# Designed miniproteins, single chains, continued (3), part 30

Each design is a single chain, and the fold is of that chain. pLDDT is the mean over its residues in the fold that is shown.

## One batch from the design tools (miniprotein)

Design m9020
Fold by ESMFold2-Fast:
Structure m9020 (fold): chain A 96 residues (1-96)
Amino acid sequence: SVAIPSPEALEALRATIAAAKAGDYDAMSEHLRRVEALGDEVARFFASLYIGAALADDPEKAKRVAERVPSAITGLRAMALATGNEELLKAVEEAE
């Protein structure tokens, strides 16, 4: 898709990223649900990629995120597979 996310979807994406970086899983869940509700597939895709990248080095945190925000599982799994990170992959699979 070549579509640029709407300003509203971009705000929700920025909030999701900020919450993920801060380790605030409740706020991240709320903002990610907002991204989903807006139906913006591009913003959802970038949120998943960022969550995967931001948590790649912390399997325990990734597991907690996956348990609370199931929509983050796709990004986390994709990052684990792309980087060959077996610990991250195991943590994400255990969260399911």
Scores: mean pLDDT 75

Design m9021
Fold by ESMFold2-Fast:
Structure m9021 (fold): chain A 66 residues (1-66)
Amino acid sequence: ENPFATALQLSPELAKEMEELFEYMKKIGVPEETVEKMRNMVEGKTEFDVELHQELLKLYLKYLSL
């Protein structure tokens, strides 16, 4: 089960923030392939990946520090 997909379904604000995060990732040079893998995981299209989740959290914390 994917906790991000559930959270996004319950919160339009979180869904908007995740889209802004993905745009930020592309802007700072994260490969588009990596961003798409993270997007697919968050949207529940792929299985939860612990390593990808940890990288997403690092990027999210960096985004929040802006």
Scores: mean pLDDT 74

Design m9022
Fold by ESMFold2-Fast:
Structure m9022 (fold): chain A 115 residues (1-115)
Amino acid sequence: SEVDTFLATAALVEALAKKMKDHLAKAAEIDPSSRETLEESKKKVEEAEKLVKDAAKLVAEDPSSIEEAKEKLREALRLFREVARELGRLSSTPEAQKALAYAQEAIRVLEIAIG
């Protein structure tokens, strides 16, 4: 169903966000000169993750809220795009590159889910 697909998408994006946060934290430890930017990116990922969790909760509690939930996914997509743009400029560590790859996957998954 559309609900099952939405919830599966949300769960996948949450898992990707967790991997991004782990790699951003490692990148910040390896490259102190980029730490402020990497920590700011991590905060945006945490905000996006919260939006995805809130969207999943809305749909799980009331399937008729799917359009409202999609608006939260659109805001999460905006945040992941900002993170990908910022990380693309850094290119400084393998850990930052892995975080960028997970951001790009989250963007692709969300673009398919939103239409």
Scores: mean pLDDT 89

Design m9023
Fold by ESMFold2-Fast:
Structure m9023 (fold): chain A 94 residues (1-94)
Amino acid sequence: SAEEEIIKLAEEVIEILEEVAKIEKDPQMKEDILKLIEKLREAIKNKDIKEILRLVQSAFSLLTEIVRKYPDNEKLKKYRKEVGKLLTEIEKLV
């Protein structure tokens, strides 16, 4: 179902955010990432598709800010690109 595929894509976003949280050295930004992971887990548990979409959009925006802060970090650029692709796939299913 579209719901099952959206949940699977959102779980992939969580995995990327967990990797970004390991790299992020700014305590405030790291906390924002971890809070976003928790909100995504809650939205997945509730099968709240609209909230999942909103939170993945927020994840992409946050990663865009992180990449601007660390413009030479190719790994962070890759993670941002991957979340952008996942967001596009979720938007097609909504």
Scores: mean pLDDT 90

Design m9024
Fold by ESMFold2-Fast:
Structure m9024 (fold): chain A 69 residues (1-69)
Amino acid sequence: MKEKISRLEKALRDPNATVEELIEAGVSEELAKEYEEARKNGDVDKMGEVWYKLEEKIRELRRKLAKEA
């Protein structure tokens, strides 16, 4: 769990992160592709939307980790 969250956060902050790296970190294939395409096209609004969804997933994973401890 913790390693998965760390890899996901690292991938989001890495401007060179590939779709494959995002998927391996735990991002869905559809979200990973949308994020990369939005970034390449300079679509800031869509990048913000995908970022928000990923932040929510990270928050949920952290909640689960806290409950299991």
Scores: mean pLDDT 70

Design m9025
Fold by ESMFold2-Fast:
Structure m9025 (fold): chain A 74 residues (1-74)
Amino acid sequence: SLEDEFALLVALLEAELRELKEKENLSPEQLRQVGERMLARIVEQLSKVLSPEEVARARERLTAALERTVRELS
């Protein structure tokens, strides 16, 4: 389902941010900046194949995941 696809995108974003924290020891601000760039690229690609409403839902889930992950890694 589309919601399962969004869950996979969230998991991949979280995994990449955790790897960057471990590998590069980025600060919370740096993780947020990198995460925002990743999120923007994902949303741009999704906008080519999904409706505006589906893109908005994906953006909401990815933004929440980014904020949560940065907080956990702080």
Scores: mean pLDDT 86

Design m9026
Fold by ESMFold2-Fast:
Structure m9026 (fold): chain A 87 residues (1-87)
Amino acid sequence: SVEELREVFEKAKEIIEELIKQGDLEAATSVALILIDYFKSKTTDEELKKKLSEIGDQLVANKDNEKKFKELLEELFKVIEEIIEKL
């Protein structure tokens, strides 16, 4: 259901934010990539799937740059919100 997808998203956000607060960007990246794969499986929108993949690649490339990593997470969360709103 849409409610279950939103609960998964909100819980993943809390985990990612806590990992960043602890300085564990490697673990935060791993959780974000799992979240990306999950929501790619929930949408048929090819543009949103492409955006998710591009953000995932950039998160991996920027796990040593906390500022850029946080900006990419904001972009990721916006794309996931768009997917949930279209379901």
Scores: mean pLDDT 88

Design m9027
Fold by ESMFold2-Fast:
Structure m9027 (fold): chain A 118 residues (1-118)
Amino acid sequence: MLELYSPGEAIELMAKAVRLYEQVKSDEELLEAYIAVLEKLREAGLLPETTDLRAVAQQAIVDIKSSKNFSLLGLPKTSKRELAEATVRYVALVAGVRELPEDLLRELTDILLEGLGF
């Protein structure tokens, strides 16, 4: 999934995704927010119409929960927007989308933050 990222970049994305997860503490709210992000990726033509968005979102949550020890990494003070951007990149990677245009990444980050009530 993170093969195109350096080990440091992959660790940073996961650590930020874990930190956002810990702030929300609701698997159901995260599931719905991740599905909204994935739906916009599909609308943008980056995912096949047949993609099981719920299964992808559930897998992303499982991966993040399994990586909770990354929250112990000494990340500097990071904004909710930066945590959400990293989480969007990670969810997209779980779906097989490795590169996001900057404008789309910004839109998806806004969707995630709105879905989580931030």
Scores: mean pLDDT 78

Design m9028
Fold by ESMFold2-Fast:
Structure m9028 (fold): chain A 89 residues (1-89)
Amino acid sequence: MPSAAEVLDSFIDQLIANMDNREKALEILRELREWLEKSDDPTLQVLAKSIERTIEELEKETDPTRQKILIGETIAMLSMLRWLLKKEE
């Protein structure tokens, strides 16, 4: 069974690979949100809310540069959370 950190690594890698593809990035973010919402961890549920907001902002954003910034900020946040989770173990 993959750890939460390994699942986050997979989503981060997929987002990095699809930073230039808004539709695929949105699909990946929606899958991430569903995974987070199914967690019993209150911290991951709060993160789900942040991802939901990012999805809404990305759906409304028409500028490609700002779309990449939103995706990049999400990648940075997830990478920091993953690093913290691995340090706890």
Scores: mean pLDDT 80

Design m9029
Fold by ESMFold2-Fast:
Structure m9029 (fold): chain A 88 residues (1-88)
Amino acid sequence: MKELAREILEATERILELIQQGKLTNEDVDEYIKRIEEAAKKAGLKVERKEFTTKSGIKVYDIKIYNEKGELVFELNGESLKRIIESK
């Protein structure tokens, strides 16, 4: 859990930095999603993913991570990320 939280925070900080700099690419998003999914799988958690596309053609994802009890422990709202990217 602590390691998963750290990985998510570090990956999210990197993505937010790239968005602020106007340098975000589809490759950055794919790497971010892969990092979160790998960290969650390593922790034995269930990951659900849905894809959205921005006006600029950048793919973003709605990601939900559930614990062994089926409780939501992390959510990345792809629509919110899409709005942040499109507002730049």
Scores: mean pLDDT 74

Design m9030
Fold by ESMFold2-Fast:
Structure m9030 (fold): chain A 74 residues (1-74)
Amino acid sequence: SLRDLILERAAAHGFTFTEEALERLVELLAGARDPRAALDALFASLGGQKPGTRVVTVEHVEAARPAIEQAVAA
C-alpha cells in the first residue's frame, strides 16, 4: 500500500511521521505514476528545511508540496 511504502522509505531515511502528516502525504501521492520519485523529492526538501529533523509533521509535508506535486506530475 502507499502507506506501507511511505513508512518503509521514511525508516530508510531515519524519519518517522505523525499520523496527520502520513494521511496528508497519502492524499498527495494518490494517483502518482511514480510515488517513489515523489517521496525522494519530499526527503530532499526535508533535509533542506531542518537538518537533523527526524519527525515529519503536516507542516513539513505542506512546505514540500510544490516539489511533491512536480514529481507527481512528471
Scores: mean pLDDT 74

Design m9031
Fold by ESMFold2-Fast:
Structure m9031 (fold): chain A 67 residues (1-67)
Amino acid sequence: SELERKLAQKEAALGILRVELDTIEYWLANPELVSPEAAEELRAALPEIREAIRELEKEIEELRKKI
């Protein structure tokens, strides 16, 4: 169904964002892996990524209620 396809697409997108968040948090926890400049850019990106994850989780929950 169309709803199941939309759910699968959003779950895939959520998986990608979670891997991205985990990777950034790993690099920020290990300062030797990134330059200070790169670390600042990564820290600036974190709120946007976390918000995108929260919004996708809400959308997935809403879609699951319709299936």
Scores: mean pLDDT 86

Design m9032
Fold by ESMFold2-Fast:
Structure m9032 (fold): chain A 111 residues (1-111)
Amino acid sequence: SLLELLERALELLRRTIALLREAAATTDPAERARLRAEAIRLLEETLALLEEARELETDPELRALLDMAIDRVRTAIGLVAAGTDEGIRAALADVESVAVVLEYLIARLRA
C-alpha cells in the first residue's frame, strides 16, 4: 500500500540520518567512505520506494510533495557521493527535510 511504502521510506531515511551524522563526526577517511557508501545505498532504496509511491498517488498536491521529496533525495545522493564535509552536512539537512515531509504525508493518509 501507499502508506506501507512511505513508512518503509521514512525508516530508511531515519537510518540514513544516523549514518550521515556518524560520517560527519568521524576523522577516519576509510570509515567515512564506508558510512557514505551505506548512506547512498539506503537513499537509493528510499528513492525507489518514493518513485513507487508517486505512481500510486492520484492527488495532485500529494504528488507534488512526493516529487519534491524525490528531487531532494536525488540531490542528497549527489552530495554524499561528493564526499566533502559541506556536502555531507547539506545532505543531512536535505534528508531531515524529506523525513518531515514523509511524516506529514503518513499523518494525512492515517487521518
Scores: mean pLDDT 91

Design m9033
Fold by ESMFold2-Fast:
Structure m9033 (fold): chain A 69 residues (1-69)
Amino acid sequence: GIDALKAQLDAEIARTKAAMAELKAASPEDVPRYIGRVLREIGDGIDLALQLRKLGMSQEEVDALLSKL
C-alpha cells in the first residue's frame, strides 16, 4: 500500500544521503565507486516515486517527499 511505499522511499532517501556523504568523504581513487552507488540509490528512489504515482499520489505529494534529499 501507499504507507509501505512511503516508508520505503523515506529509507531510500536516507540511503542516498548516506551514499552522498561517503562520496564526499572518499579518497580520490574511490570516487568512481561511490558515484556508482549514488546513481543506483537515485534510480531506486525514482522507481519508488513512480510506484507511489501509480497508486494515486499526486506529483506535488511525491515532490514534497523527494525534497527531503
Scores: mean pLDDT 83

Design m9034
Fold by ESMFold2-Fast:
Structure m9034 (fold): chain A 76 residues (1-76)
Amino acid sequence: SEKAERLAEVQAYLDVMEPAIIQRALEAGLSEEEARRIAAEVREAILAEASKRPLSGLEINELAEERLDELLARAR
């Protein structure tokens, strides 16, 4: 289906982005476990949005940055 193909493409894009997300969380002082959890939460948020509508690469990057910034601000 078009939706399944769209979600698969978004997942592949997120797989490429994941190391950079993890690195930013580690640089913010979080553990590897917390960094992986944050990366998973960013992925889930973007996939939820992608399930509703098509996303461009620019939109995926912007949503990932916004969600990452929110999660890093809440980390303790």
Scores: mean pLDDT 86

Design m9035
Fold by ESMFold2-Fast:
Structure m9035 (fold): chain A 71 residues (1-71)
Amino acid sequence: GAVSLDPATLAALRAQGAALIAEGRALLAQGDASGDLSIIQRGIGLVLRGIGLEFEAELGERLRARLEALE
């Protein structure tokens, strides 16, 4: 599967997702100011990718917590 349960990897996925969202938001602001739809589309793509990575990290964290709670 594509989901890692390693804490360092989950932390890296969250950091990468946050960075992509920040970059995408900056592009959206730039595209809005210039009226450039291509920049807006790139910004949307980065935000969606970043959200996907954050959801992957959250899923991994939840699965890890459940596995650690199993006796």
Scores: mean pLDDT 83

Design m9036
Fold by ESMFold2-Fast:
Structure m9036 (fold): chain A 72 residues (1-72)
Amino acid sequence: DELARLLEEARRHSRLGDEAYKQGRIDEAIRHYDEAVRALERAAELAEDPFTRGVLLVSAAVQRTIAKRLRE
């Protein structure tokens, strides 16, 4: 299931981003959050339920905002 694979990839990158952030590796954290955004947006394109699609797009926006703030 491609959708399930993308959701697991997004979850993995989000966790790796959090771990890198805790260790002070800011550039690595940003890269992982960016990868999580890409996976969530691809998952949203595959979601047939509009409610699920909306939830995934909101999750992507949150991860993108975190990455943007870490660059500032």
Scores: mean pLDDT 88

Design m9037
Fold by ESMFold2-Fast:
Structure m9037 (fold): chain A 74 residues (1-74)
Amino acid sequence: SLTPEQRELINLLTLRFASKLMEEFPDLPLEEINRIAVEFYRELVEKAQTMSPEEVVRYGEKLLEEIIKKLKEK
């Protein structure tokens, strides 16, 4: 189970990244943005089991860039 501090960090990262997705892709359906954000959250929860907070932040940044890249591709 995640510590309260890990949960707070992951929630904050997920909210910030969902906001960036909405700004970057204004024409993307809100349901799709929510789906991507939930998948992002779940991935960070898994990684937080073995990563430091700093590693989780770096991983999250890389994961978001990969998601953005895929969304820009067909």
Scores: mean pLDDT 83

Design m9038
Fold by ESMFold2-Fast:
Structure m9038 (fold): chain A 94 residues (1-94)
Amino acid sequence: SEELEEALEKFKRNLEKYKELYDEGKISKDGLINVAKAGLHDIVELMVKKNVPEEEIEKAIEEMAEILKEFGIEQEDIDRIVEQAKRFLKKLLE
């Protein structure tokens, strides 16, 4: 899906921008984590609105988790973000 690919590219670009701000001391670690969490929730919501199967959305969450790891976010924070994103997904599928 071109629109999903564009959303993932935008997510990665936003992470690059906010990681740079974090490295410069302009935002807190919690600020960076909140940007990552918000981006994941936006993509999950977009995928649900497009009727993407739940299994495919869960795989996309796991792929986004690998991106967070590449940006140096700690595994414990990634695990919490993933759990929260999967919980959000379940609420949207009601």
Scores: mean pLDDT 84

Design m9039
Fold by ESMFold2-Fast:
Structure m9039 (fold): chain A 90 residues (1-90)
Amino acid sequence: DRAKEIEKKLNEAGKKVKKEDPRIEKIVTRVGSSDATTSTVVINLEFKEPVSKEEAEEVVRKIAELAGLKILDLKVDTIGTHATAVLVVE
């Protein structure tokens, strides 16, 4: 199951990023849909303090990079200490 494999890689990458970035309280990753080449992913981030969209995007890009995934599209929204990222990855 490609979706489960991608979710596992993202969760492992997220744990590494959280260890190195003390701003992060929690990371939750969900894989929505996958075809043969691409997958849609939702990453929910909770920070200890309010963050900018740019700071949240940096964290998301680092997670994808450590997971070995190429980002084809990325949308990030922030509200207070919470960020939601919707990605298309390859």
Scores: mean pLDDT 85

Design m9040
Fold by ESMFold2-Fast:
Structure m9040 (fold): chain A 82 residues (1-82)
Amino acid sequence: GEQEAQEAVERLEEAYKRALENGKSEVDLSAGDAARGTFRAEVNGKELTILGFPADPLVAEAVGRKLRELGVEEMELLSQEP
């Protein structure tokens, strides 16, 4: 839902800040028990690993829009486990 979308975006923003400071970070964006795989994203040469990409379309859209806003340059699928 909307609250889950806002929470996922906030978690993503904090993980992005950690990646900029430390060179790498991980974040779990699974909303409830539904998740679509694990992804590695790159921004400004820093690594962000997204564990449990959200399966909810509303949450996934909000996360995708935020990734574009943050300027994520590359994403690699690490696992397709649902």
Scores: mean pLDDT 73

Design m9041
Fold by ESMFold2-Fast:
Formats: structure tokens, sequence, C-alpha cells
Structure m9041 (fold): chain A 70 residues (1-70)
């Protein structure tokens, strides 16, 4: 179903978000614990990764995320 496809895309986005946050911490040399959030905003999935004062935001369409997770 489409709902199950979206659920798989969100789980993939959560795994990617963690990797982005860890990468951002390495890139910035931050000693603060990296954090990441994944939100659904309309037809988009928004990933926000934070490490200390550094913030990275990535936006991808749900359609594209579903294709990438398939």
Amino acid sequence: SMAEAEKRALEAAKQGAKAYAEGLALYTGSKAKPTATVTVEGDNIVVTATAGDAVLTITISKEQAIKNAS
C-alpha cells in the first residue's frame, strides 16, 4: 500500500538523518552529541541534523523518497 511505502521511506530517512548528524559532527569537530529529526511537511520529508552550532537541513519529496527506498 502507499501508506506502507511512505512508512519505509520515513524509516530510511531516519537512518540517513543519523548518518548526516554523525558526519556533521566529524566535519565540524563538535564534541556535542549530534542529533537529527525527521518531519513530514506536506508532500516533503524534511531532515534536520544538528552538531553543536552547526545545522544541516535536507528536503526531499515523499515521491522521490519512496522511489529511493524501493
Scores: mean pLDDT 81

Design m9042
Fold by ESMFold2-Fast:
Structure m9042 (fold): chain A 70 residues (1-70)
Amino acid sequence: SDEERRERLSDRVFDLYGEALRVSSTNPEGAYKTLELVNKALDALLNNSPLEEIEELVRQAEKELEKARK
């Protein structure tokens, strides 16, 4: 259901937030870029934006986090 998808996206956003904080000690700039996208995804969730838009923001945050880990 859409509610279950929203809950899963919310969990993912908070997981990404925690992971970005872990990276912040070694790559503060990469962590900041990831957190910017996480914050946009959180705002989209709170504003009941389309699930596709939230999923795209999460995807962008995941890609930025992957770059930050290297």
Scores: mean pLDDT 86

Design m9043
Fold by ESMFold2-Fast:
Structure m9043 (fold): chain A 81 residues (1-81)
Amino acid sequence: TLAEQHLLDEAVSLALGAVDTAYLLGVDKARSAVEGYGRMLRRPWLQEAVLAGLEAARPHLDRGDVEGAKRAAVEAVRQLV
């Protein structure tokens, strides 16, 4: 549905932001930020989707491949729909 598409688009956008945060500040700080706003927004599915994206991105970030990390994060989020 249109609502499902909007939820997917939001999760993808947040996952890409988490990858950028991980690149600049490290994965642990990105994870803490996702957990923080996940609690504040009370949206457990969104938190789980973004954290799954960040975990998929981790091996790419470890080798400095930011574009690969972003692709992996998007694919992981899309598989949760």
Scores: mean pLDDT 78

Design m9044
Fold by ESMFold2-Fast:
Formats: structure tokens, C-alpha cells, sequence
Structure m9044 (fold): chain A 130 residues (1-130)
């Protein structure tokens, strides 16, 4: 099964805070279910501390999430890393709604591949309003 949530914040500071909250929630849910949690940090500096959370893997560093080929490679790696997990939590932060749409598309494709392999996938993208 695939569940997708897109969340908009009124400022970059609010988006960074909300991203941290969603990442912590995903990491906790992954630990409780024996699942796997992953975050794509993109250009956001807020991802640094989040990479240290137990049960969480960080993707997208070094590089920009706007690079479609890099996003595809990251999505492929997330699918490979999550293939044996009963449930995967995919979280991403974006500086703009347009970046968030691109990230959501890439994470949705990764989630659909995990679901086709029998893994439940939960996708959350946090972006700033324009």
C-alpha cells in the first residue's frame, strides 16, 4: 500500500521545523514496526542533525534534489535499501512548492516500486509556500 502526504509551510523556518518533526515521527514509526525510514535533505541545511536519529537513513548529500538524474539514483538506492523492510517511510524537505512537486514525483515512483515488491510505503514531502 502507498500513502502520500504533502505539507506546506508559510516560511523556510516553519518548513525546517515541520520537516524535523515529520522525520522524527517517521524514525519512531520505523523503529516500532521494524520498518525503514529515509530522508532526502536536498539543499536544506536542516537535514544535518536528522541524520543521527536511530533507524533513519539520509540521502541526497552531496548534491541538489533538483537534479532529476540524481533524484532517480537516490530513489533507486532507497528502493534497494528498503527492499527487505515490511514498511518504508520516505520523508523529504523542499525550499519551494515547485521543488516539492519534483521531490514528491521521485518519492512516489520509489514508493510505487516498493509497493510492487510487497513493501508498504509512506511518503511525506514538506515544502514552503511560494
Amino acid sequence: MVTVEEVHAPSQEAADQLLRERVAEAARAARETGGYAAVISGSSASAGDMGSLAGLRHYGAPGSPEDSEQLRQVADQMVDDGADAPRVYLVSGADTVSEGETLLSALRAAADRLAAAGTDAVVTVVSTLP
Scores: mean pLDDT 67

Design m9045
Fold by ESMFold2-Fast:
Structure m9045 (fold): chain A 105 residues (1-105)
Amino acid sequence: APGVEIVDVKVGDDYTEVTVRNRGPDGGASALVIDKEGNVLGQGSAPVPAGGEATLRLDKPAKEGDTVLAVHTRGFRQVGAAAAVVGKDGSIEKSASGDRLPPPA
């Protein structure tokens, strides 16, 4: 189910800005950058309205091959996720979104 998608990733000299679109209800969005080794490099969060966009700023520059993960939260639960791989020159090389929660037991 579509909770959140990554619209844009902007890499600067000392920062990463992740723009997310909320396809779900009002909630929070958080993003993190993961390097090729699985280390978390930086984190950011912002409130995001239903159908709106938010820009999350992380204080670490992402590099080629790093993964940006964004999650949509409501209360204490994750209701959506999106991922993008940073390409050369800070572009998005690959992106995916989903929230494959198992059906209710």
Scores: mean pLDDT 70

Design m9046
Fold by ESMFold2-Fast:
Structure m9046 (fold): chain A 103 residues (1-103)
Amino acid sequence: SAEEELEKALQELIDELLERGVWNEEQAEGFRKFVKEVLEKHKKPEEALKALKETLERVKAAKSKEEIEMYLAALQLVLASGFKISLEEALEKVKEALEKEKE
């Protein structure tokens, strides 16, 4: 079922982030709660599954912790928007925000 595929994708992403030392258990639990709240509000499990799977692929291919953190920020922005923006649009926004922090 879509719900089972979504839980598997979420667990795989969390496991990868814990193994790489990017997140601790508290951060992982916080993210699980956030995803559940987003799904309850927006009821778009297929869009959530797609975003989680695409983010997992990018995280697995990432060469640095900073790159992984950028992908996670983009994923959180997509989820917070209720899937009104794509992951690519979110990544562009995250990159623009990071460049503005440089003087």
Scores: mean pLDDT 84

Design m9047
Fold by ESMFold2-Fast:
Structure m9047 (fold): chain A 89 residues (1-89)
Amino acid sequence: MKEVERGVVEALRTLIDQLEAGADPDSIISAVDQIERYMRERGVTNEDLFKALDQIKKAAEAQKKGDLESAKKHLEEARKHLERAEKEI
C-alpha cells in the first residue's frame, strides 16, 4: 500500500509541475482520471490523495477557462494535501 501511495504522490506532483509549466489542461484532466481509476482499483483510501487529485482537476479546468488566479489557488491546495499525505505514508 505505502509504495502505491508514494507512486501516486509523485505522479500528482508531476501533474502540478506540468500544469504550472503550461501543459495542455485536457491532457492533465485525462491523467487525473487515469490516476483516480488506478487509486480505486488498488484500494487507496488516503483522503488527502483524493483531495489533491480533485484540486488538480479543478486547476486544469480553471486554466482551460483562462481563470489563472483560480488555477493557482487550486494548485496551492493540491500541494497542501500532498504534503499531508506524505506525512501519513
Scores: mean pLDDT 85

Design m9048
Fold by ESMFold2-Fast:
Structure m9048 (fold): chain A 63 residues (1-63)
Amino acid sequence: MKENLEKQAEKSYELAVKYLKEGKFDIAARYFESAATAYELAGNQEKADEMRKLAEEARKLSK
């Protein structure tokens, strides 16, 4: 169960990075938030916090 959630988080992170490189910061922020939620549910609070920081940074760039 936890391993599957971490894989979902990793895929969301990969999509977030892809959209970040394309300048689609609002979409990137959403995928970073999805990754954060998946890491938190997997019990990986440190990576969840890291993903939330990346989502906030992406939102700042989208304005």
Scores: mean pLDDT 83

Design m9049
Fold by ESMFold2-Fast:
Structure m9049 (fold): chain A 81 residues (1-81)
Amino acid sequence: MVPLDPLTIGRITNVALEVAKEYVSVDQANDAALRAAERMSELSLQGKGTIDSAVEIAQREVGEVVSPEVAERVREEMLKA
């Protein structure tokens, strides 16, 4: 079982930022990505984080700013990596 590490959090955060940037302002995309990174870091520190739960957090933050349909792209982009 691969632990949720800072490099993985960074990759998921970057994917969320790049997806959101296509649909909303850079400032809104950065705010959503930062909120996702904070929540993922909290799970990592608690030892409860998985890659799937981190991707779900990123999808939720992008979905709030853009839409649920666009948020699904975060998971799709992570699966391509």
Scores: mean pLDDT 78

Design m9050
Fold by ESMFold2-Fast:
Structure m9050 (fold): chain A 82 residues (1-82)
Amino acid sequence: SVAEAVERLRAAIRILESLAKQGKPLDEIKRMAIGAVREAGRLAGHPELAEEAVKDIEQAKSPEDVIEAMRRFAERLEELGK
């Protein structure tokens, strides 16, 4: 469901914020974010929208930018679930 996808994505965001604070490399943060976004897109029935978010994550230059792209995707899914 969209609600479950959003909950899982927000949980992933919290984990990635912790990993970024621990100094994990940007490439590792991106890899984990892409996995979480694709999983959420699959669960919500919006895989094409997930691939748009993946492109934003690939272009990100910092962990903060990755997290922001994930938050925008979660908000878009939430709006679609209304």
Scores: mean pLDDT 88

Design m9051
Fold by ESMFold2-Fast:
Structure m9051 (fold): chain A 67 residues (1-67)
Amino acid sequence: SEARARTLADIAEELARAGVADDEQRRILTEELGLSPENVDLVIRLARLLAAGEVTRDQAVAIARAA
């Protein structure tokens, strides 16, 4: 859903902004937020792209929507 895509992108942006390392991102997403493995991998990928400045927040939403 659109709401799901926006939520995943928002989580990714927050993790990117906070500068959280990939292993800690995986722990938070899996253990604290209870996301599926597929959504964990997606969010980590989006956070990396956002942190690198390779995508905008709106582009991250579009990627999450397509997944």
Scores: mean pLDDT 85

Design m9052
Fold by ESMFold2-Fast:
Structure m9052 (fold): chain A 85 residues (1-85)
Amino acid sequence: MAPALDEAALAAALERIRAAAAEAGLSQEVIDALVEVQRHISLAQRYYESDPEKAEEHLKKAFEILKNTPYFKELVEEIEKALKE
């Protein structure tokens, strides 16, 4: 099967992050973390078709950024579960 399900799960998780952060009245620090995460997710999606290994590397880096941001503890767990589903 194509990577459609994995990409959809990631996109849904990211959309939830943006919605939760926006509704929570996030700070610039949180926005910065989101931008970096988004960048890595975008690269992961780009390489998912050609180089799945590199796509996974970018996904792990996005996770690291979120883990370093205590504001996203709950979202980090959601992303972990989404990636496994």
Scores: mean pLDDT 70

Design m9053
Fold by ESMFold2-Fast:
Structure m9053 (fold): chain A 85 residues (1-85)
Amino acid sequence: SVLEDLRALREKIPPILEEARANMSEPEVKGIELVAEGIERAVELLEEYLENQSEEKRRELEERLREIEEEIEPKLEEYKEEAAK
C-alpha cells in the first residue's frame, strides 16, 4: 500500500540523513531534510484519510498532497542550485 511504502521510506530517512550530514554539503542535507518533512506530512494525511474514507476526503487528500509538492519543489530546486555552486 502507499501508506506502507511511505512509512518504509520514512524509516530509511534517518540513516540517509546521518550519512548525508557526514559526507554532503549543507544545501544537500537541507534538501534531504525537506523531503523527509514532506514524507512525514504525507503519512499523516494518509492516516487521516484511512480513518474517514470518502470521495470528498480523497479529493482533500489529493489537494493537500499537491500543495506539499508545490511547496517542496521550488525549495528543492534552490538547494540543488546552491549545492552545484
Scores: mean pLDDT 77

